# Designed miniproteins, single chains, continued (4), part 97

Each design is a single chain, and the fold is of that chain. pLDDT is the mean over its residues in the fold that is shown.

## One batch from the design tools (miniprotein)

Design m15377
Fold by ESMFold2-Fast:
Structure m15377 (fold): chain A 66 residues (1-66)
Amino acid sequence: SREELLGAAAGGVAGEAARKARELDPDSEVETEASAEGDVVTGVAKSAKGTVTLTMSLEEALAARK
């Protein structure tokens, strides 16, 4: 369903952003957010050392998730 696809895409981009944030700050908690706008998804990962923002197409985010 569309909800499942959006959830997978949001998970993909958020997971990739969190991965990059954890490489920079492995000892701190990472807070993730994801949003979708049209055919584009954005993931944001925030830690004590900074913020990582990644933007992907829906197709790219789904590929990263799977």
Scores: mean pLDDT 76

Design m15378
Fold by ESMFold2-Fast:
Structure m15378 (fold): chain A 91 residues (1-91)
Amino acid sequence: DKEIAETLSDIGSLYELEHADTLHDSLLSSLANDVEFLLKRKLLSQTPLDAQTQQLVQTALNKLSQSPSIPSSRISHLKDLFSQIQVLNQS
């Protein structure tokens, strides 16, 4: 899926595990949108996340959870979507 590939590339570009200690509010909102899009698309297609993508999403969710700019209700929703996909990743 071209959209999933582009979203994965965007998440990788917007957030690097070692270098993105702080993000601007606009980048945090963009990251939240990209994570939500990826998780919704994967859940809709019933496709599991590979280990690297799962780690990237978890790191992104942790970063978003540390920001006061992102509503806790949105973080909860994204974590719920991630949890649903994690069930698909278990054999």
Scores: mean pLDDT 70

Design m15379
Fold by ESMFold2-Fast:
Structure m15379 (fold): chain A 84 residues (1-84)
Amino acid sequence: SAALAARPDYDEAFEEAHRAELERLQQEADDAVANIPDSELKAILDEMRDELRANPPQSLQEWLDRVRLFVERLKEAAAKVKAE
């Protein structure tokens, strides 16, 4: 929420409309990160960083779509580790 509120294109109605989803996405990301080994997590974060540098989100909608994709990527990595 703090990162969203700091954006130049911040819209309170956008935050309100997506509040429950943003809280869920944050929880899922935190849970996934806790279950990924440091080496795998570094590789995922490096890939995400390179993607953000190549194509930064230009709008709130693009930012949210990018957050959704990153959280799904983290969840997939955590699930592969948990399949032991």
Scores: mean pLDDT 76

Design m15380
Fold by ESMFold2-Fast:
Structure m15380 (fold): chain A 85 residues (1-85)
Amino acid sequence: SGGQARMRGLIRRMVAGMVLEAERLISEGRRDEAIAQTLQTLQLLRQQAKDFGLDDLAQELDGYIQLLQQDPDAFLARARQRYSP
């Protein structure tokens, strides 16, 4: 539906902005804050994806949550590749 397409676009833009903010915080020596903030944001966006029936996107975000918790540097590299122009 048009509503699902718009929500998908919004979530993807929010993930991109979150990655840029995390990289900024890390460059300022605020790595732990960046990781905590990113985890919280991904959890909120995953719930939003589920609420709108975007099951594929919710699964993608679950994968990012797992990767962030296991290997934050691998998460940042993968997210940058996925959401950079």
Scores: mean pLDDT 86

Design m15381
Fold by ESMFold2-Fast:
Structure m15381 (fold): chain A 90 residues (1-90)
Amino acid sequence: ARDPLKEAEEAFEKGDYDKALFWFNLLRVEAEKNPTPENAPAYLAAGRFYEKIGKFDEAIRDYQKAIEVAPDSPLAEEARRLLKEVEEKK
């Protein structure tokens, strides 16, 4: 089985934004079907990717979802910080 998060992050690191966008969209669709705390790292990574390519509304959505699925986690604190920063860019 593929690891979609690893595929997304690897494509992003290589500058293949079309491939990264494909994998992050797939991760988002899968997470929306079954929102669990295990989806929080995928939402955080997707938010960082969308922010990097200037899609601030998508980044805001993904950071909010990371907080919603795991609100009492260190990851949620990072997502709240990033959410504040991206809202200042919009």
Scores: mean pLDDT 81

Design m15382
Fold by ESMFold2-Fast:
Structure m15382 (fold): chain A 100 residues (1-100)
Amino acid sequence: SFRDYSFRVTQRVQEVMDAALAAGKSQAEITAEITAVLREEADRMRAENPDLTAAQLATILMQVFIEIKMEYPDDEVLHEALATAIGEVVAAVRAEEAAR
């Protein structure tokens, strides 16, 4: 279920954010770590669902963004880091699909 993916990815992103903030990492370092996690989760979802489109992935990751924004409404640094990471991962997946 795409809802189950959204839930799992949201939890992983939250764990990475909490750990990175506790370690005093910069916005750039947080963005890089979130991007790596989203790339790993995207690859996992695509392996489990070979017909998963970049558009469907974007929908799942947008749901993750909405859930994080609702739980942390005033954390603009986290919002910007997550939005940047989502944009990079979706762009990479779209480019890979265009090359097939």
Scores: mean pLDDT 83

Design m15383
Fold by ESMFold2-Fast:
Structure m15383 (fold): chain A 86 residues (1-86)
Amino acid sequence: SYFELAQRLLAVFNEALAATTDPALAAALEELRGRVMDIIIDGRERGVPLEETAARILAALDEAAAAHPEIKETAERAKAVVEEAR
């Protein structure tokens, strides 16, 4: 469900944020968390099938990891959550 996906993804990002003292890494993680949550909210509000929203999240995670290699580990954990929710 969208709710379970949102909760699991928030847990991944919140754990990563709690573990870091690097301001640049924290900023990149906060931006990605916001972007992912916006995609989930948009998909839910528009009644989009979860698999379409999942594809958008996966694309956003890949784009963010390419721009910020330091978040790649967190992005890969988030991708695993998205793939399990499909």
Scores: mean pLDDT 86

Design m15384
Fold by ESMFold2-Fast:
Structure m15384 (fold): chain A 63 residues (1-63)
Amino acid sequence: EPLSAADHQTIADTLETRKISVAEYLEELRRLAAATGAPADATAAELERYLRQGLTPEQIREL
């Protein structure tokens, strides 16, 4: 299921609060998934999409 507007806002807030890039956050989620054996969640998939499109946290917040 696609992420809601509230989910996009939460991702944007996380990037802004931690002062990290989309690429850095995606790398952290991938590393966590590899360590736990869990499948990549919807958040990781959406971060890949943001990275491909070159979206900033401000642009993500508007989604």
Scores: mean pLDDT 74

Design m15385
Fold by ESMFold2-Fast:
Structure m15385 (fold): chain A 79 residues (1-79)
Amino acid sequence: GPAPTADELQEALELFETTPLADVVQALKDLKEDKNVEQFSQAFFVQLSKERPELLEQFHPVHIVAKAVEIYRQLQARR
């Protein structure tokens, strides 16, 4: 699919703190199996680092990536 838009990344940032860490193992598997999930997660991590660098100190990188995968699924469900 296309690269995530700035608006999608902004909505993802707003969802970050309210999105639970559900099944980190499954999220990491989805990241490896789905190129769209991987592309979104990479773009989200860059945006998070730019807009909210304090969250990189509060959460392990694996947990940030797992939340990004869950956020991607939430955004897909809203489409």
Scores: mean pLDDT 79

Design m15386
Fold by ESMFold2-Fast:
Structure m15386 (fold): chain A 102 residues (1-102)
Amino acid sequence: MKKYSSLEELAKSTDPKDRSTLTAIGILMAGGSLDDEGLDTAIRLLEELGITPPVPAGPQSPEAIRAARREFLARMKEADAVGPKKPEFLSIRDSIVGKDTL
């Protein structure tokens, strides 16, 4: 079950509740490297919005799943730092933390 089909669609959301959730995720990401607790919180908030990182095929340990989730979030931060790698992949963090204050 996914409320949004992509991170781009999520970033375009005008729903106040969803925007507040995105702001919370942005604050967690802006605070630096995500600890296990911060990672779990960020993923939980993303799951509430219907966004989940892809799970690698085959048998996966909880550690491998967490590593994949960290990599997914790190790719979002990297894209924000060096610019989007795809024309349609927008800086969600920039929208949350910088440009969409109020």
Scores: mean pLDDT 57

Design m15387
Fold by ESMFold2-Fast:
Structure m15387 (fold): chain A 66 residues (1-66)
Amino acid sequence: MSDVELLTAASEAAVAAFKAHRDLPREERYQAVIDAVLAVPGVTEEQARSIAKAVLRAFEDVEARR
């Protein structure tokens, strides 16, 4: 798996987890996204946290501004 393939799989997992758990409080949504990203082989904890935070922020920004 290349970095591009890893990032794509991790991003897809993050978005899917966020959509599945959007009714949860922010902290639990963030944790669910981290868990989903960590399920992708080859992702480090640091990468998972960064991806989860980026996805959460992107969706929160869209939801807050509408």
Scores: mean pLDDT 75

Design m15388
Fold by ESMFold2-Fast:
Structure m15388 (fold): chain A 85 residues (1-85)
Amino acid sequence: LSPIEKRLIRSISLHAADRLQVVTGATPEQKAEVFDVLYKVLSTAKEKKDLDFLQKIYDTVENMINNKTSADEVIEKLRKMYEEL
């Protein structure tokens, strides 16, 4: 990934983690873990140029935030998606 792509994915990951914390009341530690896992899975999908899987990650995260899914469940889902890459 280019430095610009890394910064963009980091920004997207932080914003999603912030939104999840606001809607679920996740702890700072849970928020940090959501950020770490999401950044890893997005970065890996982007590096592999798997645009379909990248879109699936975005759609999954948006759905989980909209449904106020618990931070622990979000972390678990993202870890499973990371193992699929």
Scores: mean pLDDT 87

Design m15389
Fold by ESMFold2-Fast:
Structure m15389 (fold): chain A 79 residues (1-79)
Amino acid sequence: MKLKIPEADREYLKKLFGEKVDELSDEEQAVLIALAAGLRPEESFPFTLLDPDTAREYLKKALEKLGMSEEELRQKLGL
């Protein structure tokens, strides 16, 4: 199913990560927003509709595109 990210959530990610957010897929953006809401990737199903393994894979791809570690991401999200 094709996820559509709300413009407000996309603007939130752009404020945190800059223009590199435009390189992220809708699924990668959805996983980042779920993390910002305090959900683990494995717990993100109610928001992302992705199974736990797929959500973790999209998180890894997003981290590679953003050029940061999961620890740096968590710090930036206030986790």
Scores: mean pLDDT 74

Design m15390
Fold by ESMFold2-Fast:
Structure m15390 (fold): chain A 98 residues (1-98)
Amino acid sequence: SLEEYIERLERLEEEVEKLDIPEEAKELAVKAIRRALETLKKLSENPEDEKLLLEAEIESGILHIVGGVLKLEGLDELAELVLEAGRTVEEAVRLVKE
């Protein structure tokens, strides 16, 4: 179950890397996605770790903020991928909490 969300985040990172947009914008988005990815991978190994769960919730929030800022900058395609990453992390957290 968590593996499906990890795979989805990995696919979203790949889609960001394929975009024909400025490298600086990609780097910011990739950094935010990779941080969430690392936390979900750790959480999959220790699903009862309340600190990792809180970190995942914070990282979902960061992805939503980054996506919102990118949208304001007119980077709509990148923003939608980042917001989808945020939603993916939110759903993963919800399933861990059951």
Scores: mean pLDDT 87

Design m15391
Fold by ESMFold2-Fast:
Structure m15391 (fold): chain A 68 residues (1-68)
Amino acid sequence: DFPLIGGALSGPSPPKVGDVITALIEGKEVEVKVTKVLGEHGDYAIVRGVVTAGGELVGKEVVVAVPN
């Protein structure tokens, strides 16, 4: 299965492992715990994380673009 993809609404910038960010995933506002920083691309970073709050999405792996 592919991870769900979304964008950060708020959180630390630049993101690091262990940070909790708020993200929009499939139109839903969720909290994501960062498990890995995949890359940094000047004005944004790409992170992998696990949804920790967000109803039916809790426990899903996600990839999130985070503005720097």
Scores: mean pLDDT 79

Design m15392
Fold by ESMFold2-Fast:
Structure m15392 (fold): chain A 62 residues (1-62)
Amino acid sequence: SAREEIIEKALKMVEEGKSLAEAIAEAKKLAEEKGLDPLKVAAEVMLKYAEISKDDTEPVSV
């Protein structure tokens, strides 16, 4: 989905050395362009980042 693609792109930016704030700003911009709620997308990016940094186990996808 477009939302998932935006979140993945934001996380990749952080991995490539961009700040979390910059990644969130880009995600918000892309969300607005796609007609998504930028605050909701920002929250999802923050949640995903927190999850992978604290729980380095692959989450159950089902």
Scores: mean pLDDT 75

Design m15393
Fold by ESMFold2-Fast:
Structure m15393 (fold): chain A 103 residues (1-103)
Amino acid sequence: MKELVDKAAAFVEERLPEIVARVREGLKQGKSIDTIAIEVAKEAREEAKKQGFSDEFVDYVAGLAATAARAVAELYKKNPDISEEELVQAARDAVRAAAERLR
């Protein structure tokens, strides 16, 4: 379980710039944080499935991607002038914290 969670976290962490871009676009379109998180989780799930990963791995990826999207959306909504680097770092910290709880 732990090794699978760690690999899922790494899969999401390498995609944080894309997650940040999707969240910023979604908020610009007037989407809710919940809607954006669901869409980001679905996209991450579909990508992991295309690469042949197990259903368990795909579920961890989806959950961690949703966590990253929520962290980015909350910060961007509070400070629209925040840098992309700060958003990526916040998403990374959120993913790592979530992965540690899922051990």
Scores: mean pLDDT 86

Design m15394
Fold by ESMFold2-Fast:
Structure m15394 (fold): chain A 76 residues (1-76)
Amino acid sequence: RAIELAKIGIRLSGRRYGVSEEKIEEVVEFAAALLEQGLPLDEMEARLSEFGRSLGLSDEFIEAVVQAVRNAVAIS
C-alpha cells in the first residue's frame, strides 16, 4: 500500500514540476526500494534527498518526493 501510494505521489509531483519521465521513474524505483527495505523514515528521507541531488533535481521536487513518501507511510 505505502509503495503504490508513494509511486503515484512522486509521478504526479514530477509531472507538475516538469521533471523528465526518465528522472521521475529513477526516483520512483529508488523510493520503492527504500520502502521495501523497511528503513526508518528519517533514513529514507536522507537517502531520497541525496539521490535527488545526485540526479540534479530541484530542492522543490526533492521536498515533494519526501512529502509523498511521508504521506504514503502515514496513511498505510
Scores: mean pLDDT 82

Design m15395
Fold by ESMFold2-Fast:
Structure m15395 (fold): chain A 64 residues (1-64)
Amino acid sequence: SEKKELYQKAVALQTALDINKVGVDFSKELEKKNPEIGKKSLKASEEALRETQKALEEARKKLE
């Protein structure tokens, strides 16, 4: 059961990662139009992306 739960968590984290990548791309486009607001948005999006990447890596390592 624990391995199944970990697999489901990894799948959910992969989906979150893909969504966070879209958020980073949006923030980069926003920075071109409004550098101050865009930079703040990009920093927040990059932080969310990094946290999700670390969580996914940890989940994948436990599945090995």
Scores: mean pLDDT 83

Design m15396
Fold by ESMFold2-Fast:
Structure m15396 (fold): chain A 92 residues (1-92)
Amino acid sequence: SAEREEEIERFKKTLDLMLNELETLAKSADPELQKQIDALRKQIEELKKNLENMSPAEQHQRILQLSIQIADINTALIKKKRAEEAARKAAE
């Protein structure tokens, strides 16, 4: 149905936004965080391909899990940035 197609389209847009966020985070990531970003990118691409075969509850659960993992990477990058800033101030 048109409603089902619109729902899947909205989830695909959410996944595309997540991929864009990961691309932005990757620009500042060290090699260890880059591995985590690459793994999440693969999971999102796989989910996007399988989305039409999943229930709305399964789609929502998976998107929530991915959002938490992306937030964890962002937290790790903020921690690194704060540590670099503190080291810079200590050197003055």
Scores: mean pLDDT 83

Design m15397
Fold by ESMFold2-Fast:
Structure m15397 (fold): chain A 75 residues (1-75)
Amino acid sequence: MLEEAERAAREAALAVPGVEAVEVRVTIDPKTGKVVVSVEIVGPLEAQEAVRAAVEAALRDLGVEAEVHVRTIPR
């Protein structure tokens, strides 16, 4: 399940126009037990919201409820 979430998030983020590179980390918050998906992208700041939406949609399609964090490294 976590491996599928990581793959789905990476694929969704890379599909967004302007995204040059993606790093995805999937972990479980030990305090809450919630799945946390951290996505770091290299590209324009304008892509950040599209990446968040795409990742959230991909995770919902898998039935995964996760807290999604997107960080953009501007080029």
Scores: mean pLDDT 80

Design m15398
Fold by ESMFold2-Fast:
Structure m15398 (fold): chain A 67 residues (1-67)
Amino acid sequence: GDEPVSPEIAREAAERVGLSEEAKEAAVKLAEQGYSAEQIALTLYLRGLLSPEQASALAKELERLQK
C-alpha cells in the first residue's frame, strides 16, 4: 500500500535481502522521510543502488514485514 515504512522495518528488510551497507542506510533514511515500501525500492533502484531484482525483493520483504 501507500503506508509509510518504519526505519526499523526498512533496516531489517534490507538486511534480510542482503543489501550493501550504503543501500541499507539509504533505505532507513527514506523510511524516516515517510516513504512507502514501493517508493523506497523504486528510489534506490533509480539511484543505482539496487538491481531490478533487488528492488523487487526489497519491496516484497518490506510489505511482508509490515503485516
Scores: mean pLDDT 86

Design m15399
Fold by ESMFold2-Fast:
Structure m15399 (fold): chain A 58 residues (1-58)
Amino acid sequence: SASEITRLQTLINLFKISLDSNKFLSKRVPPDLKKKLEQSVKDLEQQISELEGQLDKL
């Protein structure tokens, strides 16, 4: 449905914003926080890929 497409596109855009923010912060924080932010980046990349896969099925 159009509603589901809009929902998925919105979530993808929000996760991409979070991804960029976490990448930016990972360059500016102590090593302990950097490791956590790098893990968050990996998790966000996976979630974006899964949402894009869902959008492609619609």
Scores: mean pLDDT 86

Design m15400
Fold by ESMFold2-Fast:
Structure m15400 (fold): chain A 68 residues (1-68)
Amino acid sequence: AMAPLSLQELRALFDLMRKENVPAEVAREVLTRLIEESGLSPEERARALAFLEEQVARWEAEEAARRA
């Protein structure tokens, strides 16, 4: 069976939080909790967390570029 939480869905939720002006740290915390509560295996959890970390890094890089 497919996991209920996909990487595409995680990206969409992260982008939505960014548009709602949610701080990156808060978005990371909320989405980390969502991943942990999704009942994923350790490998699936690690993959989802790595993807979230990449999205946070991208957001922080874009904010740094806007300030430059």
Scores: mean pLDDT 75

Design m15401
Fold by ESMFold2-Fast:
Structure m15401 (fold): chain A 80 residues (1-80)
Amino acid sequence: SGIDWDNLEIASLEHVEVPEGETKYKLEIDFSKSDVKEVRVTVRNLNGEVVAEASSTEKKVTFEFELPAGKYKVIIIATL
């Protein structure tokens, strides 16, 4: 029942591109086979600026972000 700081810092990093003419990025996450309690998503542009954030406590979730065409880094943090 203590805090596990290593599990709190679990992150995945993805490089994504929103094509020219598009303004949306869709991310589907499925933790149904995991003890994940919460997922947090942070989207950064090439300048390192945070352009979108979302979180969910659902084990299967779809995030939709309104993003201009371009390249982004998506950081996914899962809490057990």
Scores: mean pLDDT 75

Design m15402
Fold by ESMFold2-Fast:
Structure m15402 (fold): chain A 91 residues (1-91)
Amino acid sequence: MEEIEKLFTEAAKLGAEASVAKDPEKQRELLRKMIEVLKKAGELAIERGDEATVRDIADWATRLANWAKEQGFDEIAEEARKLAEELRSKL
């Protein structure tokens, strides 16, 4: 539990930093790091059989994909969407 909570805090910080970044390349870097952190949290939740946390991470990845697409970060939106689909496939 504590390990997943730390990953959630890291993902939230990366998302906040991306939202205020003025450089689009820096935004992409931060968003990709956020996806990596969410993937690690999802893998850990799957290993622990924590279906509720897997669903929460999949929903977060879906929201990230929608936001990234609205910002024009289509590649990042696709990466986040694939993560959400992968996580839901393990439920």
Scores: mean pLDDT 85

Design m15403
Fold by ESMFold2-Fast:
Structure m15403 (fold): chain A 75 residues (1-75)
Amino acid sequence: KEEEERKLRLEILKYMLEAIDAAVSGNKEKADEYRKKAIELTKKYAKEIQGLSDEQVENLIKALENTIDNMIKRK
């Protein structure tokens, strides 16, 4: 449902930002924890909400991980 989809998208973005912030701050344990949560929610969103194939979900996750790594490396 639309409200549940919106809430899930916001939660994914929140965990991504928390992972980046923790990594930049040198908190490796928190960075890994939030990164894992963001990836798990992204898989759920892509598969259940967007109806993506397993291959598309895998590619999306790889792109997400690369984006997070690039954002961390810049700062």
Scores: mean pLDDT 77

Design m15404
Fold by ESMFold2-Fast:
Structure m15404 (fold): chain A 60 residues (1-60)
Amino acid sequence: MTPREEVIEWLARALGISREEAEALVDRYGIDPSLPVSVQVTALAIAYVGDRDEEARAAS
């Protein structure tokens, strides 16, 4: 399995989203292949949560 595929699967499971949505997040934020998969997933999850928090704040 490629590191990209592993990140997509872990991210989908961690966030409770579809594989297609996880792939879109990876494409949007990118991945750094020099980092461990766990670090990449954590960084992407933080970015996703931060974006949703900013959207909620903008809607207020």
Scores: mean pLDDT 74

Design m15405
Fold by ESMFold2-Fast:
Structure m15405 (fold): chain A 95 residues (1-95)
Amino acid sequence: SLSPEQQRTLQLQLLGQFIQSLDDGILDTTNKGLKEGKSVEEIRKAVVEKLREETKYMLQWARETAQQQNLPQSVTDELLQRMRDISEERIKLLE
């Protein structure tokens, strides 16, 4: 079983990978839209869609990784909630 320090380290690693994935998704989707001559509104919609899809994928990945590593359910639930909150904050900035 994981020590409290190992649990915290795993949470921070999973959260960090999630944040990086969202940031990369915003940047790549924006750059692609600009190169293709899309409007600001079209780019905004594409970024929001990408963030929603990436969040869904990463929540599943984090849940599976946490289960495989025997992370306590309460700790996993807190991590997944924080991931959802971060995603919602990012989407609201684009609305």
Scores: mean pLDDT 90

Design m15406
Fold by ESMFold2-Fast:
Structure m15406 (fold): chain A 61 residues (1-61)
Amino acid sequence: MKVEELKEELRRLLRELPQKGPVSDEAIDKIVDSVPESDLEGALEEARRQLEAAKKIQEKK
């Protein structure tokens, strides 16, 4: 993926993650935009792992 596509994927994953309260699209975009290019792949991996963990818990109920 291109850097801009990696940022878009990270933004989508962050929106899917369970969160303690409502988070605006603007806030998520600011978080993604603050991530260096070299950290984007790591951030995507982390977000995917958190989503996977959340879905495993959800699967049991």
Scores: mean pLDDT 71

Design m15407
Fold by ESMFold2-Fast:
Structure m15407 (fold): chain A 95 residues (1-95)
Amino acid sequence: MAEEKAEAVLAAARERAATIPDPALARQLLRYAEREAEAIRAFPQRLAELSQTTLTPNEKAAIAADQAYLEQPAATIVEALEAEVEALRQQAREL
């Protein structure tokens, strides 16, 4: 269920953050995980609303991609979030 996946992502993010030596990176990862958990919790309602309309092939593909992403292990989702945070930090260093 979405709530169970959201809680699993938050738990995995807390475990990962505890192993990160950089407190700023750890804090940023936790903020990203909290935002992702909110999106996961909202997904079933979004899917229910979209099921009442005729979707374009692009919209169907986007929903399928979001669903496939949420079917991944919580640890894999957290790894993707950590990579996103690191990429943003690298961009900030280049500015």
Scores: mean pLDDT 78

Design m15408
Fold by ESMFold2-Fast:
Structure m15408 (fold): chain A 94 residues (1-94)
Amino acid sequence: MINEIRREIERALAEAGYHVVGISPTKTPKGELAFTVLAAAKPVTITEGSTVGMLPSKVEAKELVIRTGTTEDGTELTLLYGEAEAIIEAIRAM
């Protein structure tokens, strides 16, 4: 299941013209399955601390969080947090 959802997220990102930097399964504060997805418009290497402050400290169930940030070299990153369906829909809207 998790690997199937990951492949769907990867496909949605590729179709939207983004490169996968990372996809991590996680849990909401309520213990429900969620994903943290980090994407860039071009291939990028993330340095330590580049995503500080991008991760939400609190997330409700079904909350979709979208954050943008930059690496030290100025490459723009997009962070998505939430349930798989909400993430895929957000990627398709990008």
Scores: mean pLDDT 67

Design m15409
Fold by ESMFold2-Fast:
Structure m15409 (fold): chain A 79 residues (1-79)
Amino acid sequence: MKKVTVETVVEPAPSSADPAARAVQTADLTDEEVDKFVEGVLNLPDVASATVESEGNTTVITATLTDGSRVTLTLTVEP
């Protein structure tokens, strides 16, 4: 298992009165569980489009939801 830090930023649609939300979570995950997490995010029914960028031990998922909200997930895998 590797220590994985997940930072989630939710930016509401421009028409929303709600503020942006940020959360940080840490979990001990296997490489297979990290892959399943990324796949799960990409296959959410409310995701209109998503991009995945990887640099070293950091993976950034940017998803645009069908309501116009944007979700950014930053996964950092500690060796």
Scores: mean pLDDT 76

Design m15410
Fold by ESMFold2-Fast:
Structure m15410 (fold): chain A 86 residues (1-86)
Amino acid sequence: MEELSRLSDEEVRILGRIVAQKLNLPESHTIMIVRLLRGGASVEGIAMGLSAVENLDIDTAYSYTQRVRDYIRQHMQTLLQQVRRA
């Protein structure tokens, strides 16, 4: 996830929107997950933070975080290209 650390706040928002649409997840939650992944947070840490801030069930927060992380990991090059075009 070192590639995410090079993204601006605006690029994180764009990436979060793209991933949210692809996974049919709430945009705000997905952007928060991407932002925390950029910061080097663990999946567990992100799930706990998302649960606390958005008052989500921890299992739901964990599921969302895992799906977002796995999707970004699998599609990193395509996602970076899409973000830089937007």
Scores: mean pLDDT 84

Design m15411
Fold by ESMFold2-Fast:
Structure m15411 (fold): chain A 102 residues (1-102)
Amino acid sequence: SMEEKKKALEIIEKLLSESEAGIFAELPDTEANGMPNYPDVVPNPISLSKIKELIENGEVKTIEEVVELLRQMIEGAKKLLPEGSGGVEIADKLEELVEKEY
């Protein structure tokens, strides 16, 4: 529905406004950052900007789909980031927020 699309966009816009979520805003430049095998580790890489695009284009229509993509994004980040790093801590906080709110 239009109301659900609006709520889905509000979720992503809120997360994009969070300073700590900046690492999830855009897909990493895998070649420039020395991660040429990023797609092999994360076969369906996704970012907050990409999720927003999918909602705007009508490819993602429900809050449930948005939550699933957010969980996919968080899981992918945890596979690439060093254990115990600040990036993993940010991913854990985002996972807790998604679980609590949605």
Scores: mean pLDDT 68

